# Designed miniproteins, single chains, continued (5): the designs that were tried, part 47

Each design is a single chain, and the fold is of that chain. pLDDT is the mean over its residues in the fold that is shown.

## One batch from the design tools (miniprotein)

Design m17613
Fold by ESMFold2-Fast:
Structure m17613 (fold): chain A 84 residues (1-84)
Amino acid sequence: SSENALREAIKALDEAVEHLRRGDVEGAKRAMAKALEAAQNLPKDVRDRVEVGLSRAGTAVARGDLDAAIAHLEETREYLRKEL
């Protein structure tokens, strides 16, 4: 269901944030990949917002800007929470 996909995406985003807070970039990348996978089961408009947020977070991670990556993931999570 869309609700189950939303909850899985939120959970994966929360896991990614916690990995980044610990400096575990590889764990964060795996959690971000899980969020992207869950997003494929969401309506297109919601999926597009998740994909944009994950893309921005991934770019920040690649630059070593973990605080910016966390901010992008948290913004995406709050958007999804409003869709529940």
Scores: mean pLDDT 90

Design m17614
Fold by ESMFold2-Fast:
Structure m17614 (fold): chain A 53 residues (1-53)
Amino acid sequence: SLEEQINALAESSVDLREVGLELEGIRMSEEERKEAFESAKKIHLQNRLAAAA
């Protein structure tokens, strides 16, 4: 699933730039891509906060 791919990218703590590039390879609307990126960003930040130190 696309959501699972996005979540996996964010969870691996990769650069958000890489998430954006991966999403560009997927055929979807600009709005869908923006929403997907924002979801990934939220997960990425949540993982970083959970790691705390």
Scores: mean pLDDT 65

Design m17615
Fold by ESMFold2-Fast:
Structure m17615 (fold): chain A 69 residues (1-69)
Amino acid sequence: AFDIVVVRLRSPEDEERLRELAEKFGARGIGRYDDTTYGILVASDRREELVRALEEAGIEVVEVVPYEP
């Protein structure tokens, strides 16, 4: 199972940090929804770790949405 972690970036520099964290936690993809809003597709068992790491990095987690293809 997968979840989409929706985040809001406060500056363009946060995009590199977002991608680093997504890669570290095995994200399958990153989608840009608007100028500051991104979705990260991650395995549900890694989702809590990713959310914690994002929040510790100062990246706002807007919502988590279950993903079923």
Scores: mean pLDDT 83

Design m17616
Fold by ESMFold2-Fast:
Structure m17616 (fold): chain A 119 residues (1-119)
Amino acid sequence: MGSGTLVIELEDDVELSQEDLEALAKVAKKLRSEGVDLIIVTSKKLLEPLKETLGDNAKVISHEDLTEEEKKFIEGMKKFGFYLKLTQEDVDKGVKYLLEKINKVAKKLGVDLTPLIEE
């Protein structure tokens, strides 16, 4: 079983397809089932789509609404390697690449996302 928190930050210019949203929903559900909290930091435009798709399986926050406490927490996650920044270039490489990139960080928290990539 996993433990801790994973932070995923999407750059402000990132756009997500329905397939990308569904992949993130599977990640969030798997992490939650394994005892890992997921926080997604994103643009205002993706805030509602991500909240609707992920539900209670992840905390979704816009870049502009980050509190000083949340910013410090994210810097801590960066320092310990429990943070991933996703660019439009990463998203454009497709869902499999996105899941593989997330899996590298998830494995540090004791969660293996390989079954989601190989389905």
Scores: mean pLDDT 85

Design m17617
Fold by ESMFold2-Fast:
Structure m17617 (fold): chain A 70 residues (1-70)
Amino acid sequence: SDLVEMADKLEARADQYDQQAQRLYQQADILEQQGKTEEAQQLRLQAQILDGVAALLRGMAAWLRRRSDE
């Protein structure tokens, strides 16, 4: 159904955001080891925003899947 297709697309986007967040956390750890604590904090904030958006998208996908049941 169209709702299932939409849910699949939202979950795929959430997976991309989770992967981006993971890379940002890894870069932040490297920057912190270099003493660049302010830059590291900024990347961690960006990663947290991506994690939050991914969680919202997954919630929307779950809701759409429930609504597609007939």
Scores: mean pLDDT 89

Design m17618
Fold by ESMFold2-Fast:
Structure m17618 (fold): chain A 68 residues (1-68)
Amino acid sequence: MSGAEFAEEMREAFERLKEEHPDLPEEEVRRLEQLIEEVLANPSDAAKLYEAMLAFAEVQERIREEEA
């Protein structure tokens, strides 16, 4: 999977996540949106892609912990 394809999937998953969890902190939502946009603008930047992946995973893990 290319970085651009992965970034698009992350954006779609994040939009779905926001719809399912509207109580997510605005600051965290804004940060993730910014990171995803940065990856979409330069998908060859592996460091930015990794940073976006980690931030997204952290949000998902926190939600999972609250649901557990």
Scores: mean pLDDT 75

Design m17619
Fold by ESMFold2-Fast:
Structure m17619 (fold): chain A 94 residues (1-94)
Amino acid sequence: SREEQIARLEEALALLEELKRAVEAGDFATARRLHDELVELLFTIPFPSTEAFTAAVEALAAARQAIDAGDAAGALRHLDELMSVLREILAQER
């Protein structure tokens, strides 16, 4: 349902905020775990287009590479890109 899709998107955004906090704290072990949880959650969300899905997947992959490299600034940039994609989808559903 639309309500279930909105709830999952809001859950993904909340998880993304936790992930950003872990990255800002330099806690890359927690960041990797939260990233894995976010990936699992996002694959349960029906995306409105192939383009939106591709943008989300590319931002997730780039964020993971930055996290694995210990690049907090790079990780935050890519997580902000993902947040923008998810917020746009949420705005279209509301």
Scores: mean pLDDT 85

Design m17620
Fold by ESMFold2-Fast:
Structure m17620 (fold): chain A 86 residues (1-86)
Amino acid sequence: SMEAQRAQLRAFLAEAEARVAALRAQYGDSPELDRLIAQLFLRLAGERMADLIEDILKKKMENSEGSEEDREEVEKFLEELREAKK
């Protein structure tokens, strides 16, 4: 049951990522665009999905070869997200 719910959410996120990839193809690779996309996901998903997004981001950071600067930006973004919950 919990696994089924997570699988459905991952499917929706994958579909959303495909749409976002089309925007990246149009505007090119930009860190500013990545931030805007992340904010869009948060607004669409709402506060209830914030915890799931946080968990996904943590796993992505563990598995990705992201730069040290990218990790700092993600960590700062997660801090802002936690403050918004209060």
Scores: mean pLDDT 62

Design m17621
Fold by ESMFold2-Fast:
Structure m17621 (fold): chain A 95 residues (1-95)
Amino acid sequence: MKRIEELKERIRELRERLERLRERVERALARGIAPERLAAFLEALRRGEEELEKIEKALEQNPSEEELEAMEEGLEQMERDLEELEAELAALEAA
């Protein structure tokens, strides 16, 4: 089913984005930015990883069209949240 393959590709892309965000957070820590200022990003990375794992497991359970739509909405929300986090981190890196 093409839709399942498209969801798998989006999960792969989101994992790459989470990895890039983690690398940026690690660089910020190395530059001397206080861990307290980065705590929200670390928590968001943890939650994002957990959510992607849940969606990936659900894809293996022969999901219904309704379940696939819910997964797509979850991925769209995660993409939006990541875009906001990337912008916030960029502002922090520029300060």
Scores: mean pLDDT 83

Design m17622
Fold by ESMFold2-Fast:
Structure m17622 (fold): chain A 119 residues (1-119)
Amino acid sequence: DEKKKELVREGTLKLLEKLLELAKESPEKIKKLIELIVEAAKYYILAQEDKEKREEYLEKAEKLGKEAVKLEEELKKGPEKEKEELEKMKEKIEEIIEEVAKEVKERAKELEEKEKAEK
């Protein structure tokens, strides 16, 4: 199962990279929101890998999450253009997540089929 864990980790890193690419093409406030989300996600990964520092990493992720929520609420109360950019961002993030998840699932199935053929 180590190879499957590596695939999930690689998929997560690819997801974060694609989100940062989306951020570069986004308006400044949307870019900042995406960066906060990506940084929080990195702390969730660290919390999974390090049981001793789990609470510390989760607290950092929570703090970043609260900052992201506050910025999202400001964008929702802002001009109509900012609301439209926020909705477009959410749709693009969802598409990226679905694409990466599908790729990871397909690669995991290929590994299982290869292992069964070699046994």
Scores: mean pLDDT 80

Design m17623
Fold by ESMFold2-Fast:
Structure m17623 (fold): chain A 70 residues (1-70)
Amino acid sequence: VLAGPRTLAELARAVGLSPATVGRRLRELARRTGAEVERDADGRVSVVLHDPPDAEAARAFVEAYLEALA
C-alpha cells in the first residue's frame, strides 16, 4: 500500500489539485499498474498494488504514484 487512508479532498489539498483531478490520476495509475483504488467506510482512499511481478515494476509504481500527485 503506497497511499495512506486519506480522502480525495485531503490529497487534493496536499498537492494543490482539485479532488476531481486527483481522482482521475489515481484511476489512471491503477489502470497502468494493475493497482486497485480502494475506498474505506469513511470515504478514505488507498491505492494498493498486489503481487508486483518484480522490483522494477514496484519501483515504477511508486514513481507513477508520485507523478500522479505532482
Scores: mean pLDDT 62

Design m17624
Fold by ESMFold2-Fast:
Structure m17624 (fold): chain A 84 residues (1-84)
Amino acid sequence: AEVIELEIPVLSIEQLSDLTYRITLELEGKRIEVEVELESILTSLFGAVERAAIEALERQGYKVLKAVALFGEKLSVRAWVVRP
């Protein structure tokens, strides 16, 4: 199986509660919304973003090996995945 690298832009982050975030990502030209619930307030926002990207990718049939949140000009997730 071929491992590919994807860069997944984070379009928006909306805090719904102390532990719940709605994170909107761009994947395959589509806007995908993922709601993530954190185990604790000590969980970083980067961790929440990485979890959202993993869930979005898995919904599209990808197997995720690694995902890392990156902050440059904008927030994105770099993911190493196997195609469906």
Scores: mean pLDDT 81

Design m17625
Fold by ESMFold2-Fast:
Structure m17625 (fold): chain A 67 residues (1-67)
Amino acid sequence: MRLTDEQLREIAEKSGISVSQARLAVEIYNENPDLTGDEKAKLIAEKTGISEAQAFNLMVLILELSR
């Protein structure tokens, strides 16, 4: 999935995280298509240092911007 720098900035601002954290979260999301939403949220939280709730909201934003 290809997101623009503008979309990554929007995700970061809406989630209260950095653009680099948003980029890493998108990369994790794309590399793990077979994981459940809960498993992806946990992995993103562990790798980026954000909460699982923030990671879950971030994944919702990724899905919305990818449509």
Scores: mean pLDDT 78

Design m17626
Fold by ESMFold2-Fast:
Structure m17626 (fold): chain A 85 residues (1-85)
Amino acid sequence: MEVLRKRYEELYQRGLELFEQGRASPDPQEAIRLLQQAITDYQQAAELLRDIALLSNWQPAEEFAQRLAEIRARIAEAQALIAEL
C-alpha cells in the first residue's frame, strides 16, 4: 500500500510539474510533448488512486471521487491546450 501511495504522489506531482512546464513553454512542439507526458502521468495517477481506494480503504468514497474529478479536469485542460498549439 505504501508503494502504491508513493507512486500515486510521485506521478501526480510530476504531472503537475510537466503541465506547468508545458503551459509556460514558448515552443509549441515542446509544449505539446510536455503536456502529453503530463496527461500520461495523470492517467497513471488516477489508476493508482483507484487501486488505493479499493485495497486500503484510506479514502472515503467522497474524497476519492473529488481527487479523481480533479485529475480528470487537469487531463481535459492539458488536452485543450494541446488542441490550441
Scores: mean pLDDT 81

Design m17627
Fold by ESMFold2-Fast:
Structure m17627 (fold): chain A 80 residues (1-80)
Amino acid sequence: MKPVLKVSVLVEDEEARKLWEEVVELTRKELEKRGLSAEIVFTRPLTAEQMEAMKASMAAEDPEQEVELPGGLTPQPPRP
């Protein structure tokens, strides 16, 4: 089944991580009782470059313009 809830949590502090693990387990139990599924992911804090990319993406909401994240390796074209 498709997950009915998708949550991404940014955790910087070890104490906050423990708290969120408890909350996640509680949420999972609750959803399982109802026959629902959830996807919960812990993320690291964004780098300055990633933050700037997200800011640009939020400011430039153009349905025809897909902004490629610069976080990937750009393969060089093979020389003839």
Scores: mean pLDDT 61

Design m17628
Fold by ESMFold2-Fast:
Structure m17628 (fold): chain A 97 residues (1-97)
Amino acid sequence: MEEAIELAKGTALFTAADVANRLFKEGKSKEEIRKEAIKAARDTLDRVLEAQGITLSDEEREKLYKELEKAVNKLIDKMEKEGRPLTLDEVEEIYKE
């Protein structure tokens, strides 16, 4: 179960990174990027957990959502600081934190 949750979190963060990179290239605002990336991360987390037959309590799911939101915020802040889309290595560094 823990390995499956970590896979779901990783998949969600990389999906959010792809969305954030695309919207950043399109010149979207930080707020729009944040909103869409967090939505993509949550939707992907739910989809991967469902595909693996994992049912979480609302409390456990909300904890994962908050962890994922923190990671996505770090990703967006790094993109803003660098002024460019992040590399896969940079996204992996955030995921491993």
Scores: mean pLDDT 83

Design m17629
Fold by ESMFold2-Fast:
Structure m17629 (fold): chain A 53 residues (1-53)
Amino acid sequence: MSEEQIKAVREDLESGNYRRIPELLSRIDELMKKYGISKEDLHKIITDYMNSL
């Protein structure tokens, strides 16, 4: 997974009004298709993002 893909996903998540993990998870399929990222890699990005809040 490239740093550019990680940055793009994080910016997309930050632009959204997500206060709960279920709201983020509902967008996983869309983000996977949009950025060409695997479910496992996307889950790591989301986990790191949530832990940084």
Scores: mean pLDDT 69

Design m17630
Fold by ESMFold2-Fast:
Structure m17630 (fold): chain A 62 residues (1-62)
Amino acid sequence: SQTESEGSGKPLSEVKPVTLETSGVVLSEKDLLEGLESLGKKFKSLEEAVKYFNENLDIGKD
């Protein structure tokens, strides 16, 4: 590992676990993105994935 670059990569400050209605399973954003990708959907950013997830999967209401 090398630390020659300053200001590289994003801070994981926005990495938060999400709780799905499946059974109260807590998933990370990475798991969420992987789930969506397995559906055949490819997203460029987490925001788009979360937006799609909320619209199509619905986590708060049926």
Scores: mean pLDDT 57

Design m17631
Fold by ESMFold2-Fast:
Order: structure tokens, then sequence, then C-alpha cells
Structure m17631 (fold): chain A 77 residues (1-77)
């Protein structure tokens, strides 16, 4: 659902905006590491993932990334 994705993005944006600048930098590093780790697991072929599970994971990833980007834009004033 596009509405659900938008709501999740808003939740993540609010979360990142509530963090200090230092905490936000750590959160960015952690998010990048999580994305890289997931990409490695997917490329290794060691994990069997259904098309439905993959789509769900993509929605969660996209909402977190967008929420972070929107938080950074708002902080630029």
Amino acid sequence: SEELKKKMTEIWKKHYLSLSEEERKKAEEQLKKEIEALNEVLSSGKVSISEEELKGAEILRESRIKGFEEALEELKK
C-alpha cells in the first residue's frame, strides 16, 4: 500500500528528527551496514527468499531510506 509506505516514511522521519546530530550520524552508518549486509546475503544465494518476502523487505528498506532523507532535508532549513 502506498499509504502505508508514506505513513512508515513519516514515522522514520520523525524518529530520525528526534535524534541528536551525533546519534543521527551513527544511525546513518548502521543503516548503510544493514543494507550492505542484506545485499551480500541476497547475492550469496544461501538464503531462499520468496518474491513476497523480497517485496516486503524492499518496502521496509525504502521507507527507512526516504524517512532519513526527508529528515536531512528538513534540518537544512
Scores: mean pLDDT 76

Design m17632
Fold by ESMFold2-Fast:
Structure m17632 (fold): chain A 108 residues (1-108)
Amino acid sequence: SAADIEAALKSLDEAVEYTQKAVEYGLKGDKEKAEEYLEKTEKSIKKAIEYAKKAGAPESIIKLLEKGGELAREATEYALKGDKLGAEISLGMFLLTVAVTKLGLKKL
């Protein structure tokens, strides 16, 4: 339904905000805050997947959502290790994956 699509899109916007904060805190060496925001990201991605499935999203969109979660975790892990370049690349890939996923959801 249109409501399920809107809920999935909102959950993705929340995942973007939380992932950016997880990376920011990770790069600052604030492990507790980085892990807190990564957990919020993973919960938001899970909600996006649940709403996308209710909206009838194809397997290709569900796999993009799962890949987004993996990239968010990877970006946060690089940030926690002080690997700024690795964190920026993984965050960039995450943001691109979310953008493509949102386009796919809007075509449902």
Scores: mean pLDDT 92

Design m17633
Fold by ESMFold2-Fast:
Structure m17633 (fold): chain A 73 residues (1-73)
Amino acid sequence: MEKLQELEDKFIEALKAGDFETARKVIEELGKLDEAAALHGEALLYKAQGDTAKAAELYARAKALAAERLAAE
């Protein structure tokens, strides 16, 4: 939990700074811990860059993965 939160905070800071390169690197680390969080982060990154179609696709994938885990519980 602590490592995941730290990476999420770093990702938000990178987005606020417009540092998309650092944001992408943080997403890669997030993907090692939580694939749904990484997909959601990638969607936010594409949206910030103006690619709303790709962002919507990634949001749908993140939601599907989260729903699958909820259904398995």
Scores: mean pLDDT 78

Design m17634
Fold by ESMFold2-Fast:
Structure m17634 (fold): chain A 67 residues (1-67)
Amino acid sequence: DKLSEEEIEELIREFEQLYSPEEIKHVTLEDTKNFIKHWAKQNNLKLSEEEIEKTAKIVLEKVLERS
């Protein structure tokens, strides 16, 4: 697992900056995976497809809980 809890919290924070609470309720897993792929590229991180999927699920679950 290449992402720490701190990195996941940063992803959640940036995700919340892109989407309002209303928009977050309509975000799909695929939208979240695409967001993580873009974030990883911006931070020069190489993530596997499996790591992206696992992280996307965690981010989406936490973001929906906070909405």
Scores: mean pLDDT 78

Design m17635
Fold by ESMFold2-Fast:
Structure m17635 (fold): chain A 68 residues (1-68)
Amino acid sequence: SAQGQQLIATGQALIAQGEAELARGREMLANAENLDEILQGIGTVLRGMGLIVEGELLIRRGKALLAQ
């Protein structure tokens, strides 16, 4: 179905964005020199993780719709 394919495509895009944010956040934390930079890095990591989880859920839902 169109809905299933759209959910998979959206989920894949969110995972890619989340992986990029996670990598960026980890680099920020590795190079952090003060508390502000640490907090920014943590925030970026958490956003990346959230996007990956949301993307995975959308892909699973989309695949379930296509299997019907």
Scores: mean pLDDT 90

Design m17636
Fold by ESMFold2-Fast:
Structure m17636 (fold): chain A 79 residues (1-79)
Amino acid sequence: MDKAIEYLEKAINTPDREERRKHLILAGGAMNDDGLTDALLHNTDPEKAEKARYLYQAMSHIMQEKYDEARKYLELAKK
């Protein structure tokens, strides 16, 4: 369904930094494939753009190893 959310959830749940980085890269690709990045850049779909903002916030918090905050943004992105 939402591949970007799936990859970000995998990134949160992996203790290995290199595997986590791989999941983050795949999440970014899925956001492009799902048109989320395009919606954010061109503001063509406000709900998709908002979802993209939440997914980028989740990704940022994962990179900071703030997994509880990342999970909160993923739940917001699912709506």
Scores: mean pLDDT 80

Design m17637
Fold by ESMFold2-Fast:
Structure m17637 (fold): chain A 84 residues (1-84)
Amino acid sequence: MDHLKAGEAAANAGDFEAALAHFEAALEADPEDWRAWLLLGMLLYHLGEYEKAVEYLRKAIELDPDSPLREAAEELIKEAEARI
């Protein structure tokens, strides 16, 4: 099963605990998948886990610095850091 897709479906349904479990399983299968780090970081921000969100979003940028989502991730990091 594609854990990344399953995690996105769970998050869209409002099941954030299931979304976390699926994204963590995706990282266990491929720890270099920047999309899994990005989505997990965004979910952690939504859950109020700002310090972890910053850590995971930075990891996503490090794995793919040329991502078209880099600017959005950097903006979210700045907002999360303001709440720590």
Scores: mean pLDDT 80

Design m17638
Fold by ESMFold2-Fast:
Structure m17638 (fold): chain A 85 residues (1-85)
Amino acid sequence: MAEIEQAAQAVLQQSADVAQQKLAGEDKVIGQAEANVYQTTGEGSTKTGLAYSQGPEQAEKAAKEQQEKVDKAVKELEAAKAAAA
């Protein structure tokens, strides 16, 4: 249980860092990519919480799916920042 909670916390911390960068951002393209990361993270947090209540196996699956979605959204943000530079 503690390990699953720690993994979920790490994903939330990573998303919080991206949100902090969003507050400093000024480009619309970057802003759209950041919004996608924020929404993907928020949706995943809710789904992970629900899955955790259903059992460790479901929580692990939801955490992995959430991590993949966050990774993809972060890569899109990185590409948008590179294109804007």
Scores: mean pLDDT 61

Design m17639
Fold by ESMFold2-Fast:
Structure m17639 (fold): chain A 95 residues (1-95)
Amino acid sequence: SMENIKKLIEKYNKLLSEANKVIDQLIDAIENGDIKTAEELLKQLQKLIEELQKIYKELLKENAPTGVIGSVSGQIGDLQMIADGGQLEIDRMKK
């Protein structure tokens, strides 16, 4: 339903905002060589990505507009690339 789609988008936007804040903190922790903080922030980012992926699946079930589906899918893909890059940098710092 349109009401369900609207609520899902509102929840998505809130979680996306939280993910962007965590990314800024993660980049800062990596630049400062704070491995422990970077690992904790990466776990937070991965959890947020999982929550965003759940909303994406719910948007698909609700037959959300193609433009919304495409935008959400692209943004989740970008977040996954950032998380993967962060993991790689943390692993390199631990070597």
Scores: mean pLDDT 91

Design m17640
Fold by ESMFold2-Fast:
Structure m17640 (fold): chain A 89 residues (1-89)
Amino acid sequence: DALKKKDYEAAIKEARSRLETDPLTALHYIAQAALDLKDPELLNEVIKRLIELGDYESAIIYYQNAKKLGIELSPEVEAEVEKLREKLK
């Protein structure tokens, strides 16, 4: 749906404008849009930033959702998330 895609693109732009002031909330909005768009580049970016901010649980959740949807993540992101999953019992 082209209209839905445009709505997500607008939401991503708005969320990106908030990355400096409210990074965690902004990243969650971008992650949801990336999953709905099945955008691997955007989802890789979000998961890496969530890990950098220490939100490991959200990073793992978005990684699992990406795998369920067949979204290919970078080998670097996949390795970082799997390492976190080994430590979080």
Scores: mean pLDDT 79

Design m17641
Fold by ESMFold2-Fast:
Structure m17641 (fold): chain A 83 residues (1-83)
Amino acid sequence: LAALAALEPALRSDDLAVMRQGMREVGRLIHEMLERGAPTEEVEAAVERFLAAVAPVLLEKGLATAEQVEAFRATLLAEVRAL
């Protein structure tokens, strides 16, 4: 959980390359949490909290549309639920 929060500054970066690398790290940490046997419900809750913190910043900076944020959320939750 704390590891996801630590990635928020990277996702708030104005550098798209840094932001994309941060998004890849989010996926890696989700996979790692599930491999450690973390409950799916706990991982889903962590993803939702993380996106709630980051999405407004991405929208305000014009780095993503609401549609793109929702697509990203849906993809992450689908990956968690598939495992």
Scores: mean pLDDT 67

Design m17642
Fold by ESMFold2-Fast:
Order: structure tokens, then C-alpha cells, then sequence
Structure m17642 (fold): chain A 62 residues (1-62)
């Protein structure tokens, strides 16, 4: 990602990321409750959501 694109994502993330944060927490909770099989299925989705959020935050801080 280019610096300006990450800055735009950080701004968008802050405005409308509530659903993403809720989804991450919910999937993580389900993952812990259901165990290893749930982790195998949900972890890739959680990782992708976290990666997008982390990239936006890192760019905003940089």
C-alpha cells in the first residue's frame, strides 16, 4: 500500500470500523469457545480483518 492509500484507510477505519471491530471480537470469542476446529476456520478471517485494521493504524501513526 502507498502512504496516501493507508492514510485514507485509517480515516475510513476510524469512521466506519465499528462493525469490523465487533466482527473480530465475536469471531475470536467463538474461536475460543469452540476450540481447534473453529480456530482453523475462523483464524484466516480474523487475521485478514486484523491485518487491515493494523495497516490503517500503523499508517496513521507513521
Amino acid sequence: YEKKALEALAKLYQRGADSLEKAIKHLESVNKELGEEARKQTQPTIDKLREEAEKARAAAEA
Scores: mean pLDDT 66

Design m17643
Fold by ESMFold2-Fast:
Order: sequence, then C-alpha cells, then structure tokens
Structure m17643 (fold): chain A 100 residues (1-100)
Amino acid sequence: DVEKALEALEKAIDSAETERRWIATSPEVTEVVDKVLNDPSKKEERKKILELLLRILDIEERYLDTIEPSADEEQRKLLAARREEIAELKRKLEEELAKL
C-alpha cells in the first residue's frame, strides 16, 4: 500500500530530522522506493515519494556538514565520496520528477 508507505516514510523522516540521525539507508526508504518505482500507475504517489527522498538527501547532507569538522583525512575521503553519491542520487531523482 503506497499511501501507508508514504505516511510511514514521512513519519520516519520527521523522526530522523528531530533525532538528528541518518535515515537514507533505512528500511522505510528502501521499501518505499521498491514499491513506488516499480508501479507506474501511482504517478501522484511517486511524485510525493521522489520529493520525500530529495528531502532525506538534504537532511543527510546537513548531517555530513555537522560531522565533517571532526573528521580525519581518511574519514573526509569517505564523506566526500558520500557527497558525490548524494549529488548523483539527487540528479536521478530530479530527472524522475521531470518525467512526471
């Protein structure tokens, strides 16, 4: 049920933002992506999911900004790699939104 998955995802995002924790790899995100991207008949729900996924990536970038000053050289390389991954994911999500 895409509507229930959307509601659960929105609640998970709000919780993650409030608790200042990382959410992008959570089961709620994975389950919603699988359900929505595999069902082209759910156009409006798909748009909402794509917008929520973009919000998750924005929250993740802000989280990386908060931990980066305490990171060593090796950790900074990992953070830079994740930022590049986030940028690619955002581009793909924006392309999917533009197709709707």
Scores: mean pLDDT 70

Design m17644
Fold by ESMFold2-Fast:
Structure m17644 (fold): chain A 130 residues (1-130)
Amino acid sequence: PRPPPPVVDPSVPPYSSPFLDRFLNEVIGALEAHPAAEPFRDLPDPEVLNMPDLEAIVKDPMSLGTIRARLEARQYRSLEEAIADLERMFENGLRAFPEGSPERLAGEELRELAQKLIKELEEEKKKALS
């Protein structure tokens, strides 16, 4: 069976930014290549994770795949909006995965890398405006 299409809102007109392109290539690309990325590649599935209450815990599910799809479709209006989706993904992991679980530790490692790369990108954006 064909997987469902990525979550892209066709009512949002496409927006382009060099910093959104860099976020896709330098942040999202690096996170996807990291071994800790596996639990975050796709939207969390309650049946796969054996978490029937997942939808009650995670009101707005997010994944690296969803963020990539939205960046490729130019659906983000700012770098800050793309960063907010990535932070939502990490916050969802902190709520969903038990303390000390492999998924929780993977999320913490991946978030540390993301925060470093985002800080570097934000500093470059600040320099470009100077």
Scores: mean pLDDT 77

Design m17645
Fold by ESMFold2-Fast:
Structure m17645 (fold): chain A 80 residues (1-80)
Amino acid sequence: GEARAADILGAAADAMLRTYEAFLAGELSAAEARARIDAIVAEAEARLRADASTPEAVKDAAIASLRQIRDALVALLDAA
């Protein structure tokens, strides 16, 4: 359902932000952080698409939100 989509989105957003924090701490290069963020998004999109209990419109909205968060963080990595 919608709660499961929200949980998947929230977990992925948290993981992406932690990856960006690791980059800011000097623990990851920009290239390593980008690759990790891309992997997190790909896994979250696959989980959302596999969920038969969530309406397609809700999955599409969650996937769009994931991509927007990714694009914003990638822009910050590129600006650093």
Scores: mean pLDDT 87

Design m17646
Fold by ESMFold2-Fast:
Structure m17646 (fold): chain A 59 residues (1-59)
Amino acid sequence: KRAEEIRALTEEVKERIKASLERLKALAARKGALGEKILESAKKDIDLVLEELERLIKR
């Protein structure tokens, strides 16, 4: 019923998360192995959030 609203809100949040992840990827690439460890940790949290957002879109 409210899939259109859920989708719009979810896309907004996903865009913000992707922007933050891109910044982390760029920084991690320049920091080598240490950056990779930081990225792995952050990615786990981000992946969980993205899964929840996907569930809102698809149920």
Scores: mean pLDDT 74

Design m17647
Fold by ESMFold2-Fast:
Structure m17647 (fold): chain A 85 residues (1-85)
Amino acid sequence: MSEEEVERLISIVQRDVDAVLAEMGKTLSPELYAAVQRGVDEELAKLEKELRDPSASILQHVAAMVRFVGEVTQLVLDARKQERA
């Protein structure tokens, strides 16, 4: 994947993640919000690194994106569960 393609994909992912975080920020405590933000930043950094790997296949890039979606979804669900406890 080209650097421009990776930057566009990360930009799209970041925009959608920012929209979810903005909505969560209305209901989560500041501590839970900060924890989700840190977890998302870590997963986004991992995704960008994997997408920039020139040795990775298209299938590996797809696997990295699926993993990212799963991990972010889990972070959101865990934060909402803690909020309700």
Scores: mean pLDDT 79

